# Designed miniproteins, single chains, continued (2), part 20

Each design is a single chain, and the fold is of that chain. pLDDT is the mean over its residues in the fold that is shown.

## One batch from the design tools (miniprotein)

Design m4663
Fold by ESMFold2-Fast:
Structure m4663 (fold): chain A 71 residues (1-71)
Amino acid sequence: SMSDKQKEFREQAEKRLAEIRERAEALFPGDELVRAGIEQTETEVLTLIDQGKLDEAQLLVDGLEGTLARL
């Protein structure tokens, strides 16, 4: 079963990924390549969380947010 720390991190990560997806759609409306890249990163983040690799998951979310913030 998932720890309380993993559950809390997952909820925060899912919220941040939803905000990232909304921002990307606003910047690149209808861009299937951008959408696919975000979906791939989202899947990897959730997989890392399920494996308890929260530091690695954090780096991916921060990296994606940082990339979009520069645009």
Scores: mean pLDDT 85

Design m4664
Fold by ESMFold2-Fast:
Structure m4664 (fold): chain A 95 residues (1-95)
Amino acid sequence: SLDEILVPNEKLKELLREIGLEGDSFTHDTLIEGLGMYFIEKKLADPDDPTIVDVSGTLLGEMLGVDTIDSRDPSVIVDFIKRHTTSLADYLASL
């Protein structure tokens, strides 16, 4: 349904385009997978400690307001998606 589809804000759309994800709406699962791809393609994981993700100097780090994140804390990415998306149902209701 429309509640399962998320509309990213412009900054998140910009970030997704950096990894080749284009479009105006995505499922939550696609956004989770996209952010995982961002970590891999940008080589943000510390090679000596894969639990440390260095987001300094990236658009993701700018949007989060931090230089590093703990990859073992799934709430960081879940909360990030929640803060930077609106459900398609709510988006359409706002028009």
Scores: mean pLDDT 80

Design m4665
Fold by ESMFold2-Fast:
Structure m4665 (fold): chain A 95 residues (1-95)
Amino acid sequence: SLVEIAKKYALKELKKKEPNAELLGVKVIQLSEDVTEVIVTGEDKEKNKLIQVTVIIDKKNKTVHITISVIDKETGKIESEQETLSLEEVKKKAE
């Protein structure tokens, strides 16, 4: 399913961004018939950082929008990076 692909991709990106982060949760939101959002949240307790990976799959346009946010729990500072990939590329990378 597209949800499982998005979830696997988000988990890989979380681990890549912060290898020592512990998984806190996964949220899945069906925004429309063709658009699914998956949010994966992790925490690096030693660095006092939260990492959130948001993957929005647009099945109709065959595009995936990825946002990776790192939140410093001491300062509240948020740093984010965004990327848009094809659905096919995300499927390949999720394997």
Scores: mean pLDDT 88

Design m4666
Fold by ESMFold2-Fast:
Structure m4666 (fold): chain A 70 residues (1-70)
Amino acid sequence: SIESLYKGEINGRKVYEISASTPEAEIEALIATGEKDAIVLVDPSVPESVVKRLQEAGFSLGFLAPGESY
């Protein structure tokens, strides 16, 4: 579920984290929520196609360094 992606809040905004191991169904479910006020953290293992889909859906993205997590 999307709850497995949830990491907490920054300045009252929900924070989610995804990686290459995140199931496609969870990514699609996150996009379907329309929670554009949320921040999605992506690590370098996430494919560019997924990053582009999140950007086109209007999400705010944060980019993690290699080996970093929230």
Scores: mean pLDDT 78

Design m4667
Fold by ESMFold2-Fast:
Order: structure tokens, then C-alpha cells, then sequence
Structure m4667 (fold): chain A 99 residues (1-99)
């Protein structure tokens, strides 16, 4: 689990270095972006970190599509329950607004 977190941060830093001037907008410094990345990765669940690492490894050809889909499916199933509960709450709020 710590290994997955470390790898996710490593990948994120590599991606930030590769795209420093995306869209030509003034961006935060690379140091600030690294700090934000590390903090955001700490907030992710183990499953979310695994999906991030797996997506990158898949794009690099290090894992098979089948392996990537399996990891993604497990993460989405766990998050799907939270999304369904949130969607129910949003639907209830929208119905109250129409009354």
C-alpha cells in the first residue's frame, strides 16, 4: 500500500514535468504542483491510487488490458455505492425544490 502511494506520487511528478506549460496559462511553480500532488495522493483511497498506477503502467505497456480492467472494475464498484447514495440525495433535493 505504501509502495502504491510512492509509485503514484512518482508518476504524477513525471507527468507534471512532461507537461509544465499545458494550455499556455500561467501555472503554479513545479515545486508547488509537486506539493499539491503529494497532498492529493495522500487523500486518495488505496483503490484510487492503484487505479492511477495501473493506468500509467498500462499506457507504458507494463500490464495487460485485462489486468487494468480488473483493477478499474474493483475500484469503480466500491465507488459506485457512494455515487448511487449521493445521486439519491441529489434527486431528493431537486424534487424538494420543485415542490
Amino acid sequence: DEEVRRRAIEIGKELLEKHPEEDGRPLPSLEERFEYLEEEVRKLSVEERRVFVAAYEYLEGKITPEEFIEILREALEKRGKLTEEKLKLLEEKLEEEKK
Scores: mean pLDDT 63

Design m4668
Fold by ESMFold2-Fast:
Structure m4668 (fold): chain A 69 residues (1-69)
Amino acid sequence: MTKEYEVTLGPFDSLVEFLESIPGVGREEAEAFVAAIRADPSRLPLGWEALLGLHNGEITVEEARARIA
């Protein structure tokens, strides 16, 4: 079920704040990432996976953006 990904769509402001809280991620990077998901919500599953990887330090901001671009 897509409920988890739907929650990610709802609190976009919280997503930006969450991303900005990650060391090495600035406001610009966080907002650009969220804007990409907003522009194409059908990519949210990939974006969510990338956000988790970014939070865990498994991938870079560049790699996260590439996954939803």
Scores: mean pLDDT 61

Design m4669
Fold by ESMFold2-Fast:
Structure m4669 (fold): chain A 85 residues (1-85)
Amino acid sequence: SSTVVVTSDVSRIPALVAAGVPVIFRATTYGTPGGNAATGGLVRQAIDNGAVAVEVSLSGPMGKAFLSLVTQPARDAGIPVYIIE
């Protein structure tokens, strides 16, 4: 059996990865440079801690603004990104 965990809490990732559980990090966009840059930092931290994928939730139509600040750390690492509207 395969178990996958989706979490928005980056601090949970090391323990789950150590237990052999694939982790998807859930990130939210804010449509602002500062907010999306902060989320991008969390995405990088999640990947560094062994997350296998990133799920991005858009904050309405403005959530597409500065989206690359959130997604680029995952793309640079070759980690899949799933965008949810």
Scores: mean pLDDT 81

Design m4670
Fold by ESMFold2-Fast:
Structure m4670 (fold): chain A 82 residues (1-82)
Amino acid sequence: ARTAEQVAAEEKLIKEEIEILKSLVKVESEDELEKLEGARKLLEEIRKQVEASDSPAKDYILELLDELEKAIDKEIEKLKKE
């Protein structure tokens, strides 16, 4: 079972990864929603590449990508609802 400490550490890591992905989206845009949508599309492209690879860490990486995708989708939903 996951401890509260492990959950907090995973949440912090996910937030850091989202910030990195945002920084990789269009440098010209200051729109948070546009940055998050761009990061979402990048994750989908990365996921397809990982799925097509023969990496021994494939399942682990896909699990991390799924968690990042869910976190980004949640932020996008919040921004759209305001």
Scores: mean pLDDT 67

Design m4671
Fold by ESMFold2-Fast:
Structure m4671 (fold): chain A 70 residues (1-70)
Amino acid sequence: SKEEAEALIDRLLAVYREKAKELEKQGNFREGIITLMEGIAARAEAWIKIKNNDPSLLEDLQAELARVEA
């Protein structure tokens, strides 16, 4: 559902934000900024898939979340 997809998008962005914050704490500002930008891009891509009613959206979001959490 759209609601389920939106919840996964919010979770995905939160994971990217926390990863970026950890990189900043390490003094790795370049990788931190790149990670945050990747999160924003992933959110934009997911919103395009919602607009297109893409049936792979949930699987793609779950796969991306698993990749980023690893």
Scores: mean pLDDT 83

Design m4672
Fold by ESMFold2-Fast:
Structure m4672 (fold): chain A 70 residues (1-70)
Amino acid sequence: SIEDLVNDPNKTVGEVLKALLRRYQPHLSDETIDARVEKAMEFLGLDPEAPASEVDRQDIAYAFGIAMGL
């Protein structure tokens, strides 16, 4: 689940967002997923290396929405 990914202490914000985008848009290339996630994180000022479990879930949700094109 999204909760399981977000609460995994071994995953960074960048890793969680890439995993979510791969899950919901599996037709995208790795390069496209990386670019969309990086742009979303930069736009929101999120640290891609921060543990996802320590970041506000709402911020992760917003970044995911932007990366999805929502």
Scores: mean pLDDT 80

Design m4673
Fold by ESMFold2-Fast:
Structure m4673 (fold): chain A 91 residues (1-91)
Amino acid sequence: MPVIMGLRDTEADIVRLLRYATKGRRSGTGVYGFGVDTTSDDPAKVKLETDPAKAKPTAAPRGAAAAVRDFLLSQGFSEAAVDAALARLGY
């Protein structure tokens, strides 16, 4: 499941990754089941949070939306797709 390169051209894939990172923990039943529901959904969250934390320190203090956008662009997602996905999530 941890295939980032396959998710770089559609806003729907970006929304899914961001949803797992921000809403999956609340929308799902994995509040305590880190080995039940998080087995396939949370890996996307872990990938989003772990890798970019080390890569880009110079980003302006814009907030989470801008930081996530930079990370998604580094994964090969198009700027338009990232912007559309963030808009769909209410950013």
Scores: mean pLDDT 50

Design m4674
Fold by ESMFold2-Fast:
Structure m4674 (fold): chain A 72 residues (1-72)
Amino acid sequence: FKEALELFEELQRALREMAAQAEISEEQVNRVKELEDRLLEKLKELLSPEEFAALQSMRLSDQYAFLKEKAE
């Protein structure tokens, strides 16, 4: 879960960086996609299909709290 939390935090940071820019680079788009794919893969590894579906139905703030709790 610590790795999943770190990926979630990196993804949120990358999205904020993109939102702050007037022009978005292809490298930034690719980085966000890579972080999303890595996070999704890690969550599927750590969670059952039922737990994964439950997490995806949560608000982003609740998802963060869940991952932080699991990562300590």
Scores: mean pLDDT 74

Design m4675
Fold by ESMFold2-Fast:
Structure m4675 (fold): chain A 83 residues (1-83)
Amino acid sequence: MVTAENVVNAVKKAKEYLSTLSEEEKKKLRDELEKKLNAGEEMTLFELAMLILLHVEEGKREEAEKAWEKLLKLTSNPEVDYP
């Protein structure tokens, strides 16, 4: 498992931000981020962290895993084998 300070900080900020949102706002944000991910558009670490957390809250493991894989690619660890 690769641990990067930016990943930890992005997850913390995503949790804080999501906790301020209503369920309706969370659904809208999730739909927008999911559309962006499925279209293969460039996403920030913070956007991916939010999407992962939103999918985990809904029990959507497959969608959460796709976002996580994209996040790992953004950490630019080409020399590190996946655990």
Scores: mean pLDDT 73

Design m4676
Fold by ESMFold2-Fast:
Structure m4676 (fold): chain A 89 residues (1-89)
Amino acid sequence: MERIAALAAELARTLGVPELAPLLTEMARMIIEGNKDPAEIARIQAELDALAPAAEAGLAALSPEQRARAEALEAELIAEGRRAIAAAE
């Protein structure tokens, strides 16, 4: 989880929405641990949806170099999540 948390923090910082980092980390943890509490999933999704306009504005304000970095961080975050799920099997 430390690498997932670090990648989420870097992505959130790049987008200018630091509040995304704990939410992305919580969602990844729930998926990896198989936690299917619908109330907790709905809460995290609602908080992510509330931050979506700020994240979109942040993404639109990025230079091409910063956007490429954000895309690379997102790809790494997805890859780390997949590796953690595979390791938990």
Scores: mean pLDDT 79

Design m4677
Fold by ESMFold2-Fast:
Structure m4677 (fold): chain A 85 residues (1-85)
Amino acid sequence: MEASRERQIELSQRILELIRRGDFAGARELMLQAVREQADRAGLDPEARAEALEHARRVIDDIIAEYTRALEQERERRRLEELLR
């Protein structure tokens, strides 16, 4: 209760850190584990739990795709910058 917000922030930061490190598999696993634990604590039916996990998979995959796209753009910008030095 008291630390619920802090735990959400810490979890989000840890997932983003894994993504920044290129550990996409670790980021996916951490996200899915957190959603599984939250669904179990909420007492969700197996169908609702499966739906929550499917949604979480889509969200984390979208985040990874956006990050990868941004990294490709940043690498191209850096290459151009190096050529203009």
Scores: mean pLDDT 79

Design m4678
Fold by ESMFold2-Fast:
Structure m4678 (fold): chain A 96 residues (1-96)
Amino acid sequence: RPPAGAKVTLSVDRTVVASGETLKATVTVEGAKGYSATVYLFRDGQVVATATADIKDGKAVVDLTAPATPGTYGLVASVETDKGLSTSHKVTVTVV
């Protein structure tokens, strides 16, 4: 039976980064053909950075620059697939 939707997994190379350093986010898509992934970095209900990459072989890697303001940030990936838009679980990163 075909899966009910796409499974989107978001992972980061580090959960603690210094301000201005590059954070690498990896988006993996299962159960659907992914076209593009957009990763959102947010804090206090505001999107502070975005990065978009094409999905290749079910995977996209994006680089995000850590914000100048230290604190706890959330990341979510949104992926355009042949089964519609799918989102990852939230990942938490700390900027020091």
Scores: mean pLDDT 81

Design m4679
Fold by ESMFold2-Fast:
Structure m4679 (fold): chain A 79 residues (1-79)
Amino acid sequence: KVYSTLEEAVSDAKKSADKVFIVSTSNPTDFWRLVLECQSDPSLKYAVIFTDFKESDLKSIEVNLKMIGCKVVKIAIVK
């Protein structure tokens, strides 16, 4: 699920009642590093906050996160 505001994504991530890392990035390279970290520890839960990412890029990212078995992923676009 994609959020339009940073506050909404952060609030929803906290409501999951799990350990959540909140990540804000507009740089695709930095984001992919975080995907690799999740691969190393599939129990790791995080919220990914995007600024200015395109919808097509978000779909690719979602597929990769699902493949590596991340338990909680919250994706948001902040404009």
Scores: mean pLDDT 54

Design m4680
Fold by ESMFold2-Fast:
Structure m4680 (fold): chain A 92 residues (1-92)
Amino acid sequence: DEAFKELGAGEITKLRNGTEEEREKAEKLEDEINRIIEGLVEALKKGDEEEIAKYKEELAKIFGEETAERIVELLKNKDYEGMQLEAINALE
């Protein structure tokens, strides 16, 4: 990386530690998203409205309310193929 050449060895080490923190944050976020989605799927299977609302709120904190609503609707239907077909028809 060209940026690393200008900073020298000491500064490169500091940046590497910073990128490790950023990498850990990304991995933690991915794990959190997976956990929320798994919990939401189980809540939807049970029809637990309170748990569905909790997981939707957690998704909204990450993606925003509009995207969280869309994810919930997609998971409710479990019909990703039907959703793709509707998207294709909407492009006509």
Scores: mean pLDDT 61

Design m4681
Fold by ESMFold2-Fast:
Formats: sequence, structure tokens, C-alpha cells
Structure m4681 (fold): chain A 91 residues (1-91)
Amino acid sequence: NDDDSALKTLEDHVGNVFPSLNDEQRHTLANTIFSYTKKQFPDESPETRVKIAKAIIDYLAENPSEHNNFINLLKTAGFEEEADTLQKVLP
């Protein structure tokens, strides 16, 4: 399905920007961010959601000091499950 193709694209992208993560961590990070984008931006096209997810992944890779701030943002916005998952997989 289109979601499976998007997730594979995001997993590859995570592997490129977080080379220290193993395959399980890459899958979990990609899936968690993609889940967030689907819930937060339901009216956006699939292509736009993938671009948003990539932008978030890039932001997290470039700004390791901001991981806790992003996790707290997700909790405040009601994405507690996604926040808890990211807390476990982000370096």
C-alpha cells in the first residue's frame, strides 16, 4: 500500500541521517514520525506528509539538544504514545 511505500522511504532516510541506529530503531523512529504526520496533517497529500516527516527527521538529526523539547511538544499536543516511543529510540 502507499503507506508501506512511504514508511520504507522514511526508514531509508532515517538510516542516512541517523547511521548509528540499527534496523529496528530506524523502523520505530520512521513509523512514529509518520504516524504523527498522518494524525496531525490528515488533510495533506501523502507526498506532503512524507516531506513533513523527512523535515522532522532532519530537524532531530541536526538538533540533538532539541530532542526533549520536541518530545514535550508531542506530549502537550496529545501524542503521548509517539512521545514515549521517541524517548526510547532517539540518541
Scores: mean pLDDT 84

Design m4682
Fold by ESMFold2-Fast:
Structure m4682 (fold): chain A 79 residues (1-79)
Amino acid sequence: SSLKEELQQKILEAQREMVLVGSEGAMKVMLASSKALGMSPEEGKKLVDEAAKEALKREQEAEKKYQEIKKEAEEKMKS
């Protein structure tokens, strides 16, 4: 049915958003690592660690949101 197709699309869109957040995090860590090469070892480590910490936080938040959307959509498909 069209409703089931719409719910499946919502799950796919939520999964794509989660993947995009992961890719953005990886790019930010790479940019921080590049910038760190022009800094002191101590300052460079702090910059990379902060970027990695933020990326992990964003990824965990996106994973939670994906799981919630998936659960709601799957419950609606069972109705």
Scores: mean pLDDT 86

Design m4683
Fold by ESMFold2-Fast:
Structure m4683 (fold): chain A 74 residues (1-74)
Amino acid sequence: SMMEEVKKRTKELLEKMEKKIEEADKNGDIDKAIRLRMFKISAESTLMLLERGAISPEEAMKELDEIEKQVEEI
């Protein structure tokens, strides 16, 4: 289902962000680590809103696309 696809994509994105956070922490890049943690919270919040029925799976996918683009720029 589209719901399962959103959940899988969110998990993959969170794992990718966690690796980038670990790298930023190891390099002492405080600003980068903070920004990545903020996007991680945004992704987790998007999933929470979806699970509560506050947003559609289609809206969740659009928000994840935006978060992923911003994370790639960091």
Scores: mean pLDDT 87

Design m4684
Fold by ESMFold2-Fast:
Structure m4684 (fold): chain A 92 residues (1-92)
Amino acid sequence: SDKEEAEKIAEEKKKETLEKAKEIGQRIVDVSKDIEKGQQAAARVYTFAGEKADEAYKEALKSTKEEAEKIMEETKREVERFGEEVLKEVEE
């Protein structure tokens, strides 16, 4: 059913988004000259990703499969974009 498919997509894509945030967060820590500042910057990415993924997940659960895919993909791109901006700030 469309609802069960939307829920499965929402769960799988939320997990992918959070895993991507962890990858970016680790890169932030690795390139930081100050480990505490790097960890704080990574924490900002994790918080942003968690909040955005939770909001998108709730919206996707109310949606069709196609709408759920679009919502979750756009949210993942937004999280990746934010993470790359934070990474760039730490490198500069």
Scores: mean pLDDT 86

Design m4685
Fold by ESMFold2-Fast:
Structure m4685 (fold): chain A 92 residues (1-92)
Amino acid sequence: MREKLEEVLERLEEALKNGDVEAAIEAMRELQQIVLQIAQEVAEELGIPVEEVQESDLPAEVQELLREVSARLKAIMDEYGDILAEAVKKKE
């Protein structure tokens, strides 16, 4: 799981660095899908709705992974977010 999340984040960073907005959007969707799948699997094991899954309900290893992913995503968006915002505004 960590390896796949790192791969998707690397693809996102490379896409944004190259100005490939479509590839960046696809990478973001894949990242969201992986996170949602983790939340759904935890929700199913706990017998609660996915909306009620808290960070504390996740295994410690998964909590650490999601923190690393969030920190890296924030760093990527801080560095390249202006490129994505400009492209989204142009599509308006």
Scores: mean pLDDT 73

Design m4686
Fold by ESMFold2-Fast:
Structure m4686 (fold): chain A 98 residues (1-98)
Amino acid sequence: MTVRVTFTLRELPGDPSSGRYLDLLEQAGEEVERAAREVLRDWDVTVSITRELVYDPETGQYVRQLVLTIDLRDAPEDAVSELFTVLVRELERVEAQL
């Protein structure tokens, strides 16, 4: 099973084109990937994270989006619900620290 989770980091301070913003986005990505691997440590899974730049027509600005892709091999169906709950919590924690 493949689970794709997306988040838009519009609330991050700074200019999306700045080096500082890119560093913060990279740190957020690493923390999210680490949290996902920790939650799924007992299952054979593949975790990957990609960074996307999307134009937001409402604000006229580019926004960075983190896309987390997880291959949940042999994990129980309930693991998907558990994963989303934990990832949302970790994301809120990471975004609050950025």
Scores: mean pLDDT 64

Design m4687
Fold by ESMFold2-Fast:
Structure m4687 (fold): chain A 66 residues (1-66)
Amino acid sequence: SSVTEEAAKEGGKRAREAIAKHPDNEEAIRAAMQAAVDGATAASRTGDLAAARKALEEGVKRALEA
């Protein structure tokens, strides 16, 4: 879906930027971005697109805080 595609693209870019600034946190940043994508995918399976968008937004925020 467009939400999942946006999550993957945004997550990839943000993850690379965050890893460059915090290389010791690479594993945590990758895990946070993967959790965001997984959350969006799971929500999409239940048909709750609002939950999918929220999962994307929260995941990106958490990855940037790492």
Scores: mean pLDDT 68

Design m4688
Fold by ESMFold2-Fast:
Parts: structure tokens; C-alpha cells; sequence
Structure m4688 (fold): chain A 83 residues (1-83)
């Protein structure tokens, strides 16, 4: 189940505190169909928007990492509800 692989990857991203660029590379490596690509693109877009907003507000690196973690947790919950 490719959806479960994406969920696992997002959980690892939180555990490792990965930056958005590394999360993008990881998720794109797991895409095997258009549905997965759409899902990954939506997650990446949310993460990039979150980082841009936090940077505009002058948030520290640590605050940005925590904010990314919170967004990833919300996305994992939504994906697990689809299983």
C-alpha cells in the first residue's frame, strides 16, 4: 500500500526533523501513480507555504521545524483516516 509508505515517510520526517527540501525528495521518490503525485504535491505545497509564512514573520529555525512537525502530524492524521 503506497499510501501507508507515504504515512511512514511523513512519520520519519517528523522523527528526524527533516527540512522541507528533504521531505520533498523523499515523498517524490515514493510516487508511483497520479493519485500519489497529487497527494504529495498538496502536502509539499502546504509545507512550503508554512515555511514562507513563518520566515516572513521572522520565526527562528527551531520554531519553523516545530511548525513543520505540526503540519506533518495533521497530514498523517488525515491520511490515516482514509485507510
Amino acid sequence: DSLKKIIEALKKAIELGLPVDEIRKMLNSLVSNDEEKKLVDEIIAKLEATVAEARAEGWSFGEIVRRISDVLKEEIKKLEEKL
Scores: mean pLDDT 82

Design m4689
Fold by ESMFold2-Fast:
Structure m4689 (fold): chain A 70 residues (1-70)
Amino acid sequence: SMEKLKIEAEVVLKLADKAIEELKSKGKYEEAKEMEELRDKAVEAVKAKDYEKFKEIVEKFEELGTKVFG
């Protein structure tokens, strides 16, 4: 549902912003930029009401998070 997409987007974008801030504080500017690009794509998916594309971007956030923080 669109209401579910909006709630999930608010949570994901807030977590992405915190992760970007942490990466920048550690001097990991390239990884921060990659996460910012994914965040921007997530915003566009939400505006387009494309739930499937939003979920694909969330999976990419999880993959990037594992590579950077794992």
Scores: mean pLDDT 81

Design m4690
Fold by ESMFold2-Fast:
Structure m4690 (fold): chain A 72 residues (1-72)
Amino acid sequence: SPTVEKMSAIRNQLMNERSPVFNAKHKEKVEQARKQQLSPEQQRQLSIQMFVDMADMESQVFEEAKEILAKE
């Protein structure tokens, strides 16, 4: 439907803007972890936190896309 297509376009635009910044920050965290020789448990916690952070970002983008669509 036109509404679904508009929602997808808004979500994709927000993700295209935010994903590079998010990915750059996580790449930096991974490089720092490698230099610090983190334990297997610390590496596992870092990986879990990265997945949580990504899910939170996607959830925020979805809510923002809904608000933008409602204003149109």
Scores: mean pLDDT 82

Design m4691
Fold by ESMFold2-Fast:
Structure m4691 (fold): chain A 90 residues (1-90)
Amino acid sequence: SMSKEEEAKKLVAEARRLFEKGTEEDLVEAGRLYLKAANLYIESGKPEEAAKVAEEALKRLHESGFTSPDVGSMEVGLASTLVSSKNLLK
């Protein structure tokens, strides 16, 4: 729904701000917000937008250089969501 799309947009904006801070804790929280936003886009019937935000999050987490279990868990979740989104586009 439009309400879920607006929530997703706000979560993406918050995640981008957290990434600008550059701490590992902020990056993990940003990853969680991106994952929630991508799932909200899927629920709203917007798999293209879900794929885009999951891909953005994966690139940014990978570029951070952090390899903790928390970062790894976020990357796995985002990669799974990206695959699901791409399958919905076929």
Scores: mean pLDDT 83

Design m4692
Fold by ESMFold2-Fast:
Formats: C-alpha cells, sequence, structure tokens
Structure m4692 (fold): chain A 96 residues (1-96)
C-alpha cells in the first residue's frame, strides 16, 4: 500500500512536470518494495521503468541506464513483463 502511494505520487509529480520529485517518489516505492514485496516483482519492474524515464527527462542518463538494465535483468530472470523488457532494451540502445 505505501509503495503504491509513492508510485501514484510519482505519476502525479511527473504529470505536473516535477521530475525530481517524481524520481524521489518512484525511488521510495522501490525501497519499500525491496523490504516487503518479493511477491510484487512485476510492480518493481514497472517502477524501475518509470524511474528510468523520469531520470532520462532530468538528464541523468547514467541513472536511467541503471534503471533500464534492472527492468531487463529482473524481467528476464522472473520471465515477466516482456513489453517492458523490449522498451527498456530499446532505451538502452538509444542511450549508448
Amino acid sequence: IAAVCYNNLGVVYEKLGNYKEAANSYQKALEIAEKIGSSKIEKTIENYFKLGNTLEKLGDLAGAKLCYKAVVEYGKKFNISPSLIKEAEEKLKELE
């Protein structure tokens, strides 16, 4: 629930153009998911992708690449979110 709240807050900040606050919110959602939610890996992958997009908009290309790599690694490891894996792989190619 708390991770969902931070994720939703990140979406709101992103829509408002507050990318720094959006990134902080997505990061907090990931921190909570890491502590509590081994069963919610799909949401964790979604949050990494959202954080990557937000960091890219902030010009943090190194941070964005790490997030997209996490999407690919976790998605392949758990065999979930094939569309997000593809999008993250495309983003990584663009940021080379």
Scores: mean pLDDT 76

Design m4693
Fold by ESMFold2-Fast:
Structure m4693 (fold): chain A 85 residues (1-85)
Amino acid sequence: SMQAEADRLVAELLELYRQLKEAIAAGDEEKVAELVRRMGEVVARLEEVAPEGVGALLRKYLSDEEIQELQRTLVEAARRSREAL
C-alpha cells in the first residue's frame, strides 16, 4: 500500500537524519556526503508517494519546527559536502 511505503520511507529518512547529525558532530565528511546523497534519494521516493507533497506528509509525523530543523540541517550538510570536493 502507498501508506505502508510512505511510513517506511519516513522512518528511513528519520534514521538517516539521526545518522547525519552524528556524522556532523564527529566531523566525518565522507559519511556526511553519503548520508546527504541517501537522504536525497529517500526524499525523491517520498515525492512519488506523497500527492500533497513531502512537507504535508512529514507533518503527520513531525512538528513544523522539527521539519524546519531537518531541512536546515540537510541544506547545510549538502553545502559542506560540496565544499569538501
Scores: mean pLDDT 82

Design m4694
Fold by ESMFold2-Fast:
Structure m4694 (fold): chain A 75 residues (1-75)
Amino acid sequence: MELYEKIKEEIEKLEKELETTNDPLALIGLILRVIGLEFDLELNKDKLSEEQYEELKERLERLKEKIMEKLRSLE
């Protein structure tokens, strides 16, 4: 499934980037990319199975929380 795999791969890429990213501007860039993926997911939820939608939504929410926590920990 095209959309599921695309979003999943992008989430995996963002998760890896978060592990090595400590620059505030780069972290803001990551959060904006997560928001874009959340928006794309909501607009296309009818093209995903219920299980796929919930998996991706949960992963994006957790990723967003981790990025925001890391931003809040800066100084």
Scores: mean pLDDT 82

Design m4695
Fold by ESMFold2-Fast:
Structure m4695 (fold): chain A 55 residues (1-55)
Amino acid sequence: AKCTVETSSGVVIVLDLTCSELKKQLESLGYEYEENGSVITFTAFGKKCTAKCVK
């Protein structure tokens, strides 16, 4: 599955991760995140990031 992460500055990052895998990585790094279905929002480096999972 693919995951697309969009930053508040409009930068788009494509990751070959599921929402569950991304969530595990964020937990291991100690990042705060909010989950709403297939959308994960988190703050990294003071910027809001929105992740959407695609299959």
Scores: mean pLDDT 75

Design m4696
Fold by ESMFold2-Fast:
Structure m4696 (fold): chain A 85 residues (1-85)
Amino acid sequence: MTPEEVVQELARLFSELLERASPEARKKILDAMTDIMLEWAKNNYDPEKLIEAAKKALEELRPVLDPETYEFGLKRIDEIKEKVK
């Protein structure tokens, strides 16, 4: 999986999280997406660091996500990680 494909898959995941989210959770998800992109840039666009930042952001979002949505996000990130290199 290329770095560009990792970005696209994570973008699809967070788009799905936004679709499932309450209005209150949506702002926190958008803030988390910004933090992920900033952390990725700080780490010279390393796809492994992008996945790590996304997983950390999902853990921080756990209190505002439905348990089913959180588990969906974790499973999807793990699937992306397994396809990287």
Scores: mean pLDDT 79

